# Designed miniproteins, single chains, continued (3), part 56

Each design is a single chain, and the fold is of that chain. pLDDT is the mean over its residues in the fold that is shown.

## One batch from the design tools (miniprotein)

Design m10044
Fold by ESMFold2-Fast:
Structure m10044 (fold): chain A 85 residues (1-85)
Amino acid sequence: KSELINEILKNLFKATEGITDPEEQIRAFALAFLTIVSASEITDEEKLQELVNKAKEIAKITDPEERLKGVQELADEAVRLAEES
């Protein structure tokens, strides 16, 4: 579990890299925090692996606006999966 959560965090850090606007940085940080907190409540490693895979895909997006949108979608999915756990 801890290894999967660390992998999500690593990819979230990469996905938020290069954001220079302070307001967007705060938003990205808040979404990353929500994602990690939600992921910590998930006991099913298959669900955690799904979040890892999504985070890796988001980290590969070159457009900062689309990456931030991806981070929002990831946070929403993590919250949903945590509620089901």
Scores: mean pLDDT 79

Design m10045
Fold by ESMFold2-Fast:
Formats: structure tokens, C-alpha cells, sequence
Structure m10045 (fold): chain A 85 residues (1-85)
């Protein structure tokens, strides 16, 4: 399930023109979200987080979904934004 989420994250990042770093779903998500927030693309970052958290849940991986949501909230908080999904 994590491999499929990493693939989905890389595909969405490529569509957004973002260069990603990391090997785990958490690392890739943090990389993409941080780049979007640096560019002021707050709504695009929120949408990406919702897509990948929902995808993890649909794959039956609630633990991964919770981990990704927490990781995203931490990055958003560093930029002074409260992430509500």
C-alpha cells in the first residue's frame, strides 16, 4: 500500500511541476507540501493531502493515512497554517 501511495504522490507532484525528494510516502509528501507552501499554493497543498490520505484509507491502510495526515499538519504548522481535512 505504501508503494502505491508513493507512486500517486510522484504522479501528482509531476502534474504540479514539483521536483520531489525522499523514498517513503511520508518523506515524499513532506517534500511536495513544503514546496507548494513555499510557492503560496495553499489550496493545492490541501487538495494533495486529502487525495493521498483518502487513497491510503481506500487501500485499508489507516495507520499510513494517520501518519500522512500528521506529517502534513506538521509542515502546515511550520508555515503558520492549521490544516483541517
Amino acid sequence: SEEKIVEALREEAEKLGIKVSGETAEEVLKSVVEQLLKEGKIEEAKTLVRIVVDAARKLGDEKLAEKLEKAAKEVFKKYGIELKL
Scores: mean pLDDT 83

Design m10046
Fold by ESMFold2-Fast:
Structure m10046 (fold): chain A 87 residues (1-87)
Amino acid sequence: ARAEAEALVEHTRALADRILAHKEELREAAEAAVAAERAALAASDLSPELRAVVEAALAVVEAAAAGDRAATEAALERLREAAERFA
């Protein structure tokens, strides 16, 4: 369980770093993907814990797309906390 949470955080960090490095090229695609996933999440019947993990992961992508490294790091910390609660 904890290993799966760590893998999620690691994969999300790698994605965030890629978005930050290619911010202008990926911004529109990342913003569209986040909006689509938030709409799907709003229509879903997920547990509060699982919902928190998904919302935290989307917040990481959103912060990275905005080019805000400090917000991205803060969002990754929140994702780790949410994933640990779900695990």
Scores: mean pLDDT 77

Design m10047
Fold by ESMFold2-Fast:
Structure m10047 (fold): chain A 73 residues (1-73)
Amino acid sequence: SDSEVLRRLMLAQMNEFLEELDKAKTEAEMQAILDASVARLEAEMRAAGLPEEQIARAVAAFTAHAQDLIARR
């Protein structure tokens, strides 16, 4: 189902983001990692055939959570 595909892609991308974030030294590097992670997630969701409205909501949720994680550094 779309929900299962979405959850799997979101979890995989968040795990990758956290791993890359741990290696970042500067706020600029953290922002670059976030931008790259969002672009990858969006591309993977489109490749999986998810609806554009669902992609937009998922990207917004991922970005908000990732920005919160960066702010706590």
Scores: mean pLDDT 87

Design m10048
Fold by ESMFold2-Fast:
Structure m10048 (fold): chain A 81 residues (1-81)
Amino acid sequence: AEELIKEGEEKYKQGKYKEAGLLYGQAAQLYLDQGDYEGAARAARNAGKAFEEEYKKTGDKVYGDAAKQAYGLAERAAELA
């Protein structure tokens, strides 16, 4: 999961927000599978931020919806931590 976070951070720095969001989303799923709800909440929040930036860049509502779903996952995971 940490490797996916690091890769996501590099993609985010490059303005590749869609790729960053997908990598953070994968990290969140791995943290959930491990029972690491704190890690999952953090990764899901980062995915939400990345998809929000992609939505600002493209105007494509699919990324706005993805950001909302990611933030929702972060909130639920944080409640379990």
Scores: mean pLDDT 84

Design m10049
Fold by ESMFold2-Fast:
Structure m10049 (fold): chain A 65 residues (1-65)
Amino acid sequence: MNELAQEAGRRGYLGEPASEEEAEALKEAIFNAGASEEQARKAGEYVKRGDGKGFQEAGSAGLGG
């Protein structure tokens, strides 16, 4: 698993804005974990803006650390 994706997931869960590279790595990781392309894209957008509430509601169970 890409460490950038894990860091983006943790930042997203906490409502901290992730870098573009971290957000893209998270999108790839979520898609590879079996989520839809739409869900992966939305999660990437939420973490880029630091929208932790939106990210948590997208079903990111276990990505909070």
Scores: mean pLDDT 69

Design m10050
Fold by ESMFold2-Fast:
Structure m10050 (fold): chain A 63 residues (1-63)
Amino acid sequence: GPKIYAVAVKDYTPQAEDELSVKKGDVVEIKEVVNEDLVHAKNLKNGKEGLLPKSYLGDFKVV
């Protein structure tokens, strides 16, 4: 199936163990849209996965 990617628009520091750390400019793969505010994503830089607020991501690109 198609994969979904987005670029982090700002740095996010995890507030819980299940959250993903990103830096501005990091490319993430969207694994699941959990709700209106949260995604489960994989940071392609380090392969780590976790929850990330959608507001920290730019436009979703379907490939």
Scores: mean pLDDT 88

Design m10051
Fold by ESMFold2-Fast:
Structure m10051 (fold): chain A 87 residues (1-87)
Amino acid sequence: PEEIPALPLYAVKVSKEEAERIKKFFDSLGIEGVEIVETKDGYVILVSPYALRKLLELGYITEEQVEEIAKNPEKLAPLLMKAVEEF
């Protein structure tokens, strides 16, 4: 199959309470492309590049932070929690 160069989905490890708070946050903003996955080790939120771009447009993140997340997806978790707490 031909490989389509696209931005990857960002996986964020969270607690159940954090997962529900983050989902409610994105739902309240009308942002699509966020899914919660239940695993044996806890919950994972999958954030699409579209959802990340919408946060940038709304001013919850900066372009520099988007570049840092692309290099280290684990940095997305504390950023999302800060946005949820400030919401």
Scores: mean pLDDT 72

Design m10052
Fold by ESMFold2-Fast:
Structure m10052 (fold): chain A 70 residues (1-70)
Amino acid sequence: MEEARERLKKLNEELVKKLKEEEKKIEEKIKNNPEMDPEEIRKEVLRSVGEALRKIGDVLQEILEEERRR
């Protein structure tokens, strides 16, 4: 049953893409605000991690919805 492996492979590719996008956003924020308080940076990192986890959850939810429709 190859379909499950293909879906997992695609999910992994999408997750990697989302993580790279969030990592890039964090790096740009740090780069553009070098004088930002360490506490402000920590808050922004936590917010970005939360956002990335939410997007990962959305992708997983969509895969579950697609599986349910099949």
Scores: mean pLDDT 70

Design m10053
Fold by ESMFold2-Fast:
Structure m10053 (fold): chain A 75 residues (1-75)
Amino acid sequence: DKEKKKEEAAKLVSEGDLLFEEGKYEEAIKKYEEAIELAPTGEEAKKAYEGLSEVYKKMGKEELAEEYKKKAEEL
């Protein structure tokens, strides 16, 4: 069910956001990647790419952060 996949993706984004706030960057990245895999288009994927951009920015990977920001904007 596409609707259930989007709901689960939204939950994964939320879990990623919590891990990011805790400084668990690698775990946050994994959750955002899982959300994108489950729902690769739409609002949930856009939020996951935005989360990836913020995590990589915090890790000092500015170029990768910019790449994911552009991916979010292109959805």
Scores: mean pLDDT 86

Design m10054
Fold by ESMFold2-Fast:
Structure m10054 (fold): chain A 58 residues (1-58)
Amino acid sequence: SVEGIAAQIAKLPPERWDEVAERLASQAPTPELAERIRKAARNRDPQGLAEAIVEALK
């Protein structure tokens, strides 16, 4: 679930957020989705990052 993913992301140390987001953004199907992933990580928004990840898997 989005909530479950967000909870796991929130447990990561701050430096891991940018690393994970960059790996996911590099594999995103569109540039718009890649930017959403990076922006959520920059803003330390676990819910927004989880939503972007789930959208990428559709």
Scores: mean pLDDT 78

Design m10055
Fold by ESMFold2-Fast:
Structure m10055 (fold): chain A 76 residues (1-76)
Amino acid sequence: MPSPEQRQQALDVGLDAVDRQVDALRGSLSPDQAAQLRAQLERAVRTAVAAGVSADAIVAAIPTLADVLADELKRQ
């Protein structure tokens, strides 16, 4: 089971990766879509951290998850 310190590190690194990914996609999304993408990615990171997923695994998954969620937002 991850330690409290490992969970905090995973959360910090995951949320930082979300910020970078949302900023990279900002030019292709409306402000509302970018805000929704950020909220959904932050929720996914918090859920993964609570489930004990490693920081490396979270960071590696963010680009693919962001692409899927951004595509869904563009279909709305």
Scores: mean pLDDT 82

Design m10056
Fold by ESMFold2-Fast:
Structure m10056 (fold): chain A 81 residues (1-81)
Amino acid sequence: MSEKELEEEINNGMARILIWLGKKLKEQGDLEEAAKFYEKAAELGSGKVKAEALKGLAEVYEELGDEEKAKKAREEAEKIE
């Protein structure tokens, strides 16, 4: 495994944890905090993990009433998947 491959695995692992925390915060109704965790997950993650984070972010933005941000997050996720 190259240093770059290891970094991608570490970042994707951290992104998955952030997605899990974002889901928990969303379930609790802490939508603004959930958005922050999903944003960080999308920043760190790549491929399918990043797409999952962006989908979670879009759902949170829809619940917050930010249709424009939700649309952008969905479009970005679709480009990856």
Scores: mean pLDDT 84

Design m10057
Fold by ESMFold2-Fast:
Structure m10057 (fold): chain A 55 residues (1-55)
Amino acid sequence: SMAEHEELKRRILEAARAHPDVPLDVFEALARRELREAGFSEAEIEEVLAEIREL
């Protein structure tokens, strides 16, 4: 559901903020996999990754 997608997005962004020591490329790869497994479209995945890059 949209609410479940928003909750996962929120958790991923919070995890990115909590782990600034993790290399961005590694974090992006893990986030991309998690979002894809949760049923996000490629366009939605790129929007979340863009938000991670802006943190």
Scores: mean pLDDT 82

Design m10058
Fold by ESMFold2-Fast:
Structure m10058 (fold): chain A 68 residues (1-68)
Amino acid sequence: SLPSDEELEAYALALQAAVTLAIARSKGNEEAVKMAEEALDLLFANPGDPQALERARKLIEEAVKKLE
């Protein structure tokens, strides 16, 4: 069976957060590390929660901005 669209979105966000975390750690950007870790924690602690997915997305976006 295939994952749902919501599950695929959660997987995509988790991958984005993990990549962002790796880049943030390599650059020593502590704020971006914290945001990416919080996004991953939200995604793993609240599977299938649309509000957690949206909050995680915003944390990833802010972490990426901190790395630019």
Scores: mean pLDDT 83

Design m10060
Fold by ESMFold2-Fast:
Structure m10060 (fold): chain A 59 residues (1-59)
Amino acid sequence: DKEKKLAEEFEERFKKNINDKEKLKEISKELGKYLIEQDESLTEEEKKLAIEKLEKSTD
């Protein structure tokens, strides 16, 4: 299952970088964008707004 492997990979990346705030922000942003893009309950416009909000939260 590709989705399961991807989730496990992100979890391992978080664990390895738990004390690296900059890397954690980058990984969280990547995961957040991925989850938003995969969320079937959201419209394309809602996904775009959610991604823009996520981008701003990392500033």
Scores: mean pLDDT 75

Design m10061
Fold by ESMFold2-Fast:
Structure m10061 (fold): chain A 80 residues (1-80)
Amino acid sequence: SALERLRAKIEEGKKLLEEGKKLLEEAKNREEVLKGIGLVLDGIGLRLEAALEARRLEKEGVISEEEAREIIEEAGVLPK
């Protein structure tokens, strides 16, 4: 389903973000820092894409407002 695909994208984004954070904390050289930054950005990007897609699907009537809210909250793209 659309919701399963969005949740899978969010979980992938969370994994990349955590891998990137760990690499940045343990980085011993510039190359590892750049790799860590790349993973963090990829993780944020996937989560943002999932949140935007959920909002679009809500507006198109494919998913409910409650389902869209749940996905957006899980994505964590509104951190403040």
Scores: mean pLDDT 84

Design m10062
Fold by ESMFold2-Fast:
Structure m10062 (fold): chain A 67 residues (1-67)
Amino acid sequence: PRFELEFVSGGIDDPSSVYRIVRIDPSFTVADLARAFGVSQAALIRANRLRDPNRLEVGSLLRIPRP
């Protein structure tokens, strides 16, 4: 797959779900993640305080906000 995430935490009362990046294609971007999870790119950037939205690293934790 182009990317693979491992679920870490997130429940019914959690404002976001947390995943660990297990595998990621170098061309994969925050825009691709936003499309996959049905959230806005801006929401992903804000939730993760991303300095570079095109630089996602294997082993990093990723917060996916609820839409």
Scores: mean pLDDT 72

Design m10063
Fold by ESMFold2-Fast:
Structure m10063 (fold): chain A 94 residues (1-94)
Amino acid sequence: APTAEQRAAHDELNTAVVQAANEGYELLEAGAPIEEVAKKLEERLRALTAQLAAKLPAARVAELAANAEQIAKGIAASLALTAGREVPAEYAPP
């Protein structure tokens, strides 16, 4: 089971990702390309993972590092659908 510190770090990561997703949604509503939003989300995920690496379980850090692009594309696709935009096939989950 995760420690209290690991839970707090995970909650901080989730809160920051939600904030980044809200910013991405505003960009999509302003007409930004989905690929730009996905790249910004990937960069934010990588930066947050590096910042919180010492407080997160090692397995979670490895998972986030390996899947940052796929996670960011999934979030961007979900936001684009909510904004009423078409999602390219390459952004669809496997």
Scores: mean pLDDT 80

Design m10064
Fold by ESMFold2-Fast:
Structure m10064 (fold): chain A 67 residues (1-67)
Amino acid sequence: SALEKDIENAEKALKLAEEQKNLVIAKVARHELEDILERARKSGDEELIKRAEELLKRTEQLIEELS
């Protein structure tokens, strides 16, 4: 699905932000994951909701560490 692919792409962006310690990439990933999470909630797919929430939490932790 498009949502599943978007989650995979967001995870790759987050990993890049972690490797490079790049706050800008991390903030972009947060914005994308907020949209993805809203879309996942509207779909009712509990697995996709959980994955998006976990990635968003991880992104927020990275932003806090880099700020």
Scores: mean pLDDT 87

Design m10065
Fold by ESMFold2-Fast:
Structure m10065 (fold): chain A 97 residues (1-97)
Amino acid sequence: AMDVKSFTYTVEADGTVTITATNTGSSAAPVQVDVYKNDKLVGSFTVAPGSSASLSFEAKKGDKITVTVTLPAGEATVQVTVSNAAGSQTKTFHLKA
């Protein structure tokens, strides 16, 4: 069955937020990444095995950024970093569908 994992980050300073997702295995399955700001979709992208992709957008202090990683089939380990001027947070997801 499909596996879906998410986390939410609260923006600590006004400015550009960058989401970077890395699919760490060369033999892993592709994943879909969906990024929401205050429950509005701001971007979507696919990360192939062994690859990274990034999305940048403007946000304000107190905005809620939700990143959802979807694996349709197979296995993947995905590292997601949320970065802005105030700092960064990294979450590692182990997905199995």
Scores: mean pLDDT 84

Design m10066
Fold by ESMFold2-Fast:
Structure m10066 (fold): chain A 60 residues (1-60)
Amino acid sequence: AEELLARARELAREAGALPPEVRAEVDKLMLQAHIALAEGDLATAERLIAEAERLLREAR
């Protein structure tokens, strides 16, 4: 949980530099990840955060 929250925080910092279209998709994934974390579904949260991180890497 702590690791996933740290990753989400770093991703939010980096998302500000993304194109608006990519940022919108990342924001959507991050919202879903936070819902999963609130529900205690760490596996779903990790998958969604990893997908958002992948989109960020593809935008480089």
Scores: mean pLDDT 78

Design m10067
Fold by ESMFold2-Fast:
Structure m10067 (fold): chain A 69 residues (1-69)
Amino acid sequence: LDEATRLGLRIAIHEIEKHDLSVEEAKEVVLNALRAYGTEELVREAEERLKKAKTVEEVIEIAREMLGR
């Protein structure tokens, strides 16, 4: 990931953790960050991974996994 995408994703994770968001709102925060700074391939990968997330914690875990490398 480039620095802009990493920064956007870190901000997204912080926003989700700071605010009591629903699972769907948390997913949109992550996807919006990736749409703004990432590639179409990365957005598609995130959409597939996030479809399976049922909790806000799972959304954060997926975002951190994508951020980790």
Scores: mean pLDDT 80

Design m10068
Fold by ESMFold2-Fast:
Structure m10068 (fold): chain A 60 residues (1-60)
Amino acid sequence: GVEEAMKLAEEARKAGLAGDAEKAKELGQRSGEAAMNANDPEAAKLAEEQVVRGSALGGA
C-alpha cells in the first residue's frame, strides 16, 4: 500500500545516501511496485523520486 511504498522509498534513499547502490535499487523497485498496487499517483511519484536520488548517488 501507500504506507509501505513510502517506507520502502525512504529506505531506498537512505541506502543510496550510505553508498549501497544495490540495496537502494532493490528497495526502490519494491517501493515502486507497492505504489503501483496502491494506485496512488502521488505515492508513485514520491517513490520514483527517492529511487532516482538513491540510484544517482550509488551509480555516480
Scores: mean pLDDT 70

Design m10069
Fold by ESMFold2-Fast:
Structure m10069 (fold): chain A 72 residues (1-72)
Amino acid sequence: MSPLERGLADAERLLEAGDYESAARIAEDVARASPAGSPERARAWELLARAYEGLGDREKAEEARRKAEEDR
């Protein structure tokens, strides 16, 4: 498993556990490490948006969703 794939899996697991702060940190790290336009980066932004929704930060969630769409 690549480091990016592991990071995405870790972020998804943390979201399922309700650990939104840790999920956001890992998802952002994966997004920043992933090439622009890559499926991994788009997925990382989607996971970051879900984490921010869990934290109640609607503005950051919307920004992360916009970034996910830009990488499609």
Scores: mean pLDDT 84

Design m10070
Fold by ESMFold2-Fast:
Structure m10070 (fold): chain A 55 residues (1-55)
Amino acid sequence: EKEEKEKYAEKLREEVEKKIEKLYNEHTSFDDEERKKIKEELEKELKERLEKRKQ
């Protein structure tokens, strides 16, 4: 169960990282605060999706 959860989280994390990378590539001049916000929101989505799978 935990191992399945971990694999799912890793796949989702990779998708989130790709999204972050795309956003950064389009706007490389993002300040640290903006980058932090985007990262936090995407990581939140990752956790929410992982929790949904728990149900």
Scores: mean pLDDT 70

Design m10071
Fold by ESMFold2-Fast:
Structure m10071 (fold): chain A 55 residues (1-55)
Amino acid sequence: PKPSLLESATELARQLLAEGLSEEQVRHLLRDLLRKQGYSEEEVEAILAEVEARV
């Protein structure tokens, strides 16, 4: 099955951290990506908080 957006974002965050990006850089990239997908600022921050709790 296709992974959920949250699962995909969490996996991407883990990969970027493993590549040596800082938490700030990962957060910035995910925020930009989610904004481009049409999520509101409140939704973006909620998703980022959930991703941070999982990594």
Scores: mean pLDDT 80

Design m10072
Fold by ESMFold2-Fast:
Structure m10072 (fold): chain A 80 residues (1-80)
Amino acid sequence: SAAVEEATEQAKKLAREMVEAGPEKADEAIEEANKLSPALGRALGEAYKVAQGKGLSPEEALELMLRAVEEAGRALLAAA
């Protein structure tokens, strides 16, 4: 439980870094999230692709990515 919560918080920090640093950092951050948990990496990567495809603002993209990571984290806790 604690490990999943810590991984989820780290993935949320990575989402913030992606928004601040741009596309090159986005790939690196998604890889780091995948190393924490494949489910968190997938959620972050998919949300980022949706945000980019829709042309969302940095603020909107961050909200979408944070929500996706939180949902993935809750699913991991429910499965444990």
Scores: mean pLDDT 83

Design m10073
Fold by ESMFold2-Fast:
Structure m10073 (fold): chain A 69 residues (1-69)
Amino acid sequence: SAAEAAARAAAGVRRGGEQAAASSTGDNKILALEAGERGAAASLAAPTAEAAVRAYDQGQGEVVRALTA
């Protein structure tokens, strides 16, 4: 279901942000957590499973960017 896909996407992005934050210091820790929470919120607000997947991909990209920039 779309709701199940959104919930799994949200959990995945949030976990990604938490894991990234655990390995980061200073502002990068905050940015990783914020990226994870924004991605989770976007996934849960998605009207379709396709939109939830896009929100997940965007959120994961922002988490990775917080670690590597």
Scores: mean pLDDT 75

Design m10075
Fold by ESMFold2-Fast:
Structure m10075 (fold): chain A 91 residues (1-91)
Amino acid sequence: SGARLRALPPAERRAALRGYVVAAARGILTSTPGWEDMSLEEAVALVRSRLESIRKLLAATLGDEELAEEAAEILERDLEEIVRAAMAPVP
């Protein structure tokens, strides 16, 4: 919940939010027909085109608009790294 995330130290909160962002990006990618054949550039472009939708989804999931905005900022800053993580096989 958003209350639990707000109780975390800033570095730990950012790490947790990055996890939510990777999961959201993976959801967008895996729900898109042909995503398995996408280049990194195509996947990055797709996720970039969905930034506001991801922010709104995270706001609903977290119940917190400010945490969703912080998560969206993480996604924008580390977009390629997050997309690479989202495309990686889940262990």
Scores: mean pLDDT 83

Design m10076
Fold by ESMFold2-Fast:
Structure m10076 (fold): chain A 95 residues (1-95)
Amino acid sequence: DEEKKLKEELEKLFGEGRTALLEGKYEEAVELFEKALPLAEKLKNADVFTFLGEAYYELGKLEEAKEYYEKALKLDPNNERARSLLEKVKEELEK
């Protein structure tokens, strides 16, 4: 089952990225989430885009964070996490 293999690969990369993010390894988290992006696009998983944005935010890259939160909301307009984080980063950019 091709779809099952893609989902398992995405879950592994996403899990590793989240662990890196929790450990403060923000550059490693970016690399892992970027590797997950092609799978996330195929499987329409907005969470990978949201967490990539969070990793960029922690690196102080607010414009990149904004871009990925907007991409997450384009995939899933009801993603509460992406919406809240987009509002936060927009407020910081308007200061």
Scores: mean pLDDT 88

Design m10077
Fold by ESMFold2-Fast:
Structure m10077 (fold): chain A 56 residues (1-56)
Amino acid sequence: EEDERRAEEAAQVAKETHGYSPEWAERIRRFALEAIRNSRAGDLSGPGGVLRPAEP
């Protein structure tokens, strides 16, 4: 609930501020939601792991 709202807010801000395409906004939302979920589940290395490969 709150996690999804935060992820959506991040994507919305990025889309409006930077003018990203809807596809990029969706990727940002998904990434943020995944990172939030991992941190809440106690996976301290979650965010670091997903950042290892540079985004395509």
Scores: mean pLDDT 64

Design m10078
Fold by ESMFold2-Fast:
Structure m10078 (fold): chain A 86 residues (1-86)
Amino acid sequence: MEKLKEKILEYMRKVENGELTDVEKAKFVLEIYKLAKEIVENAGGGERDVAQELLDALEDPNLRNPATGKKLITVEEAKKILEEAK
């Protein structure tokens, strides 16, 4: 949970500051997705529920950063960006 929260905050901050390329945004989204999925598979209780809610949010094409209103990319968009960058 702590690593997942830290990664999300770092991603949001860097997106707000315009510090990330599309490939770097895709890498952040997939890393966040991986961490959340690992928590859902291995953790119990409230941590699993929070991680599942985040996984659901990362599949929402209308998801936006609550602090800036900027559109966040989905996991599917992130996978496509990284596949095209190979």
Scores: mean pLDDT 71

Design m10079
Fold by ESMFold2-Fast:
Structure m10079 (fold): chain A 71 residues (1-71)
Amino acid sequence: MMLDLDTLGLALAIARRELGLSQRELAEALGVSVSTVSALERLTYDRGRRPSEETVRRIQERIRELVAAAR
């Protein structure tokens, strides 16, 4: 199930802090740019620059994998 951007941004920030990762390390793990991670965590995406539905889904799935692997 896809998260909205606000929930995704919060999930990214929480997962990154729990895993002890920098924004760069999280971006590398997710296969996205550091700017994408920063924008999502800060909720700075405007309507015209929102990540695609496929990108949001991929990020959500990868976060779940990272959190599961850390247990």
Scores: mean pLDDT 68

Design m10080
Fold by ESMFold2-Fast:
Structure m10080 (fold): chain A 57 residues (1-57)
Amino acid sequence: SVEQAEKRAREMFEKLGLLPEYEELLEAYRAGDLERARALEEEMLAKMAPLVEALRA
């Protein structure tokens, strides 16, 4: 379900230290601000790349 998917995503982003960015992304989607949502997704993906590598080390 969407609710379970959101919960799992929230837990993942909390561990990565990206929970505030994820919450802003959800707010952008709720507001229908797709341009802002797209910008936030790109920013989060850029931040996730080095964090994922750090967690593997």
Scores: mean pLDDT 78

Design m10081
Fold by ESMFold2-Fast:
Structure m10081 (fold): chain A 75 residues (1-75)
Amino acid sequence: MKEEEAIKKLAEWLMEKYKLPREKAEELARGILDGLRAIIEAVGRLAMEKSGMPKEEVDAWIERQIQTLLEELIK
């Protein structure tokens, strides 16, 4: 549910900022969130490999970043 709320909030911002139709804004918002999730996961994996950070800490960091992003978008 949080992810769908974030998509709606981001889509509303895109509609206002760029005057996009709702359908196009929602499609773009979903793509942006998918891309951000992939980047956060890639950064966490790279940090684990380069810094020797424990997997548990990396997984917790990744989840924290994703949840923080979703919460900020829902505000």
Scores: mean pLDDT 77

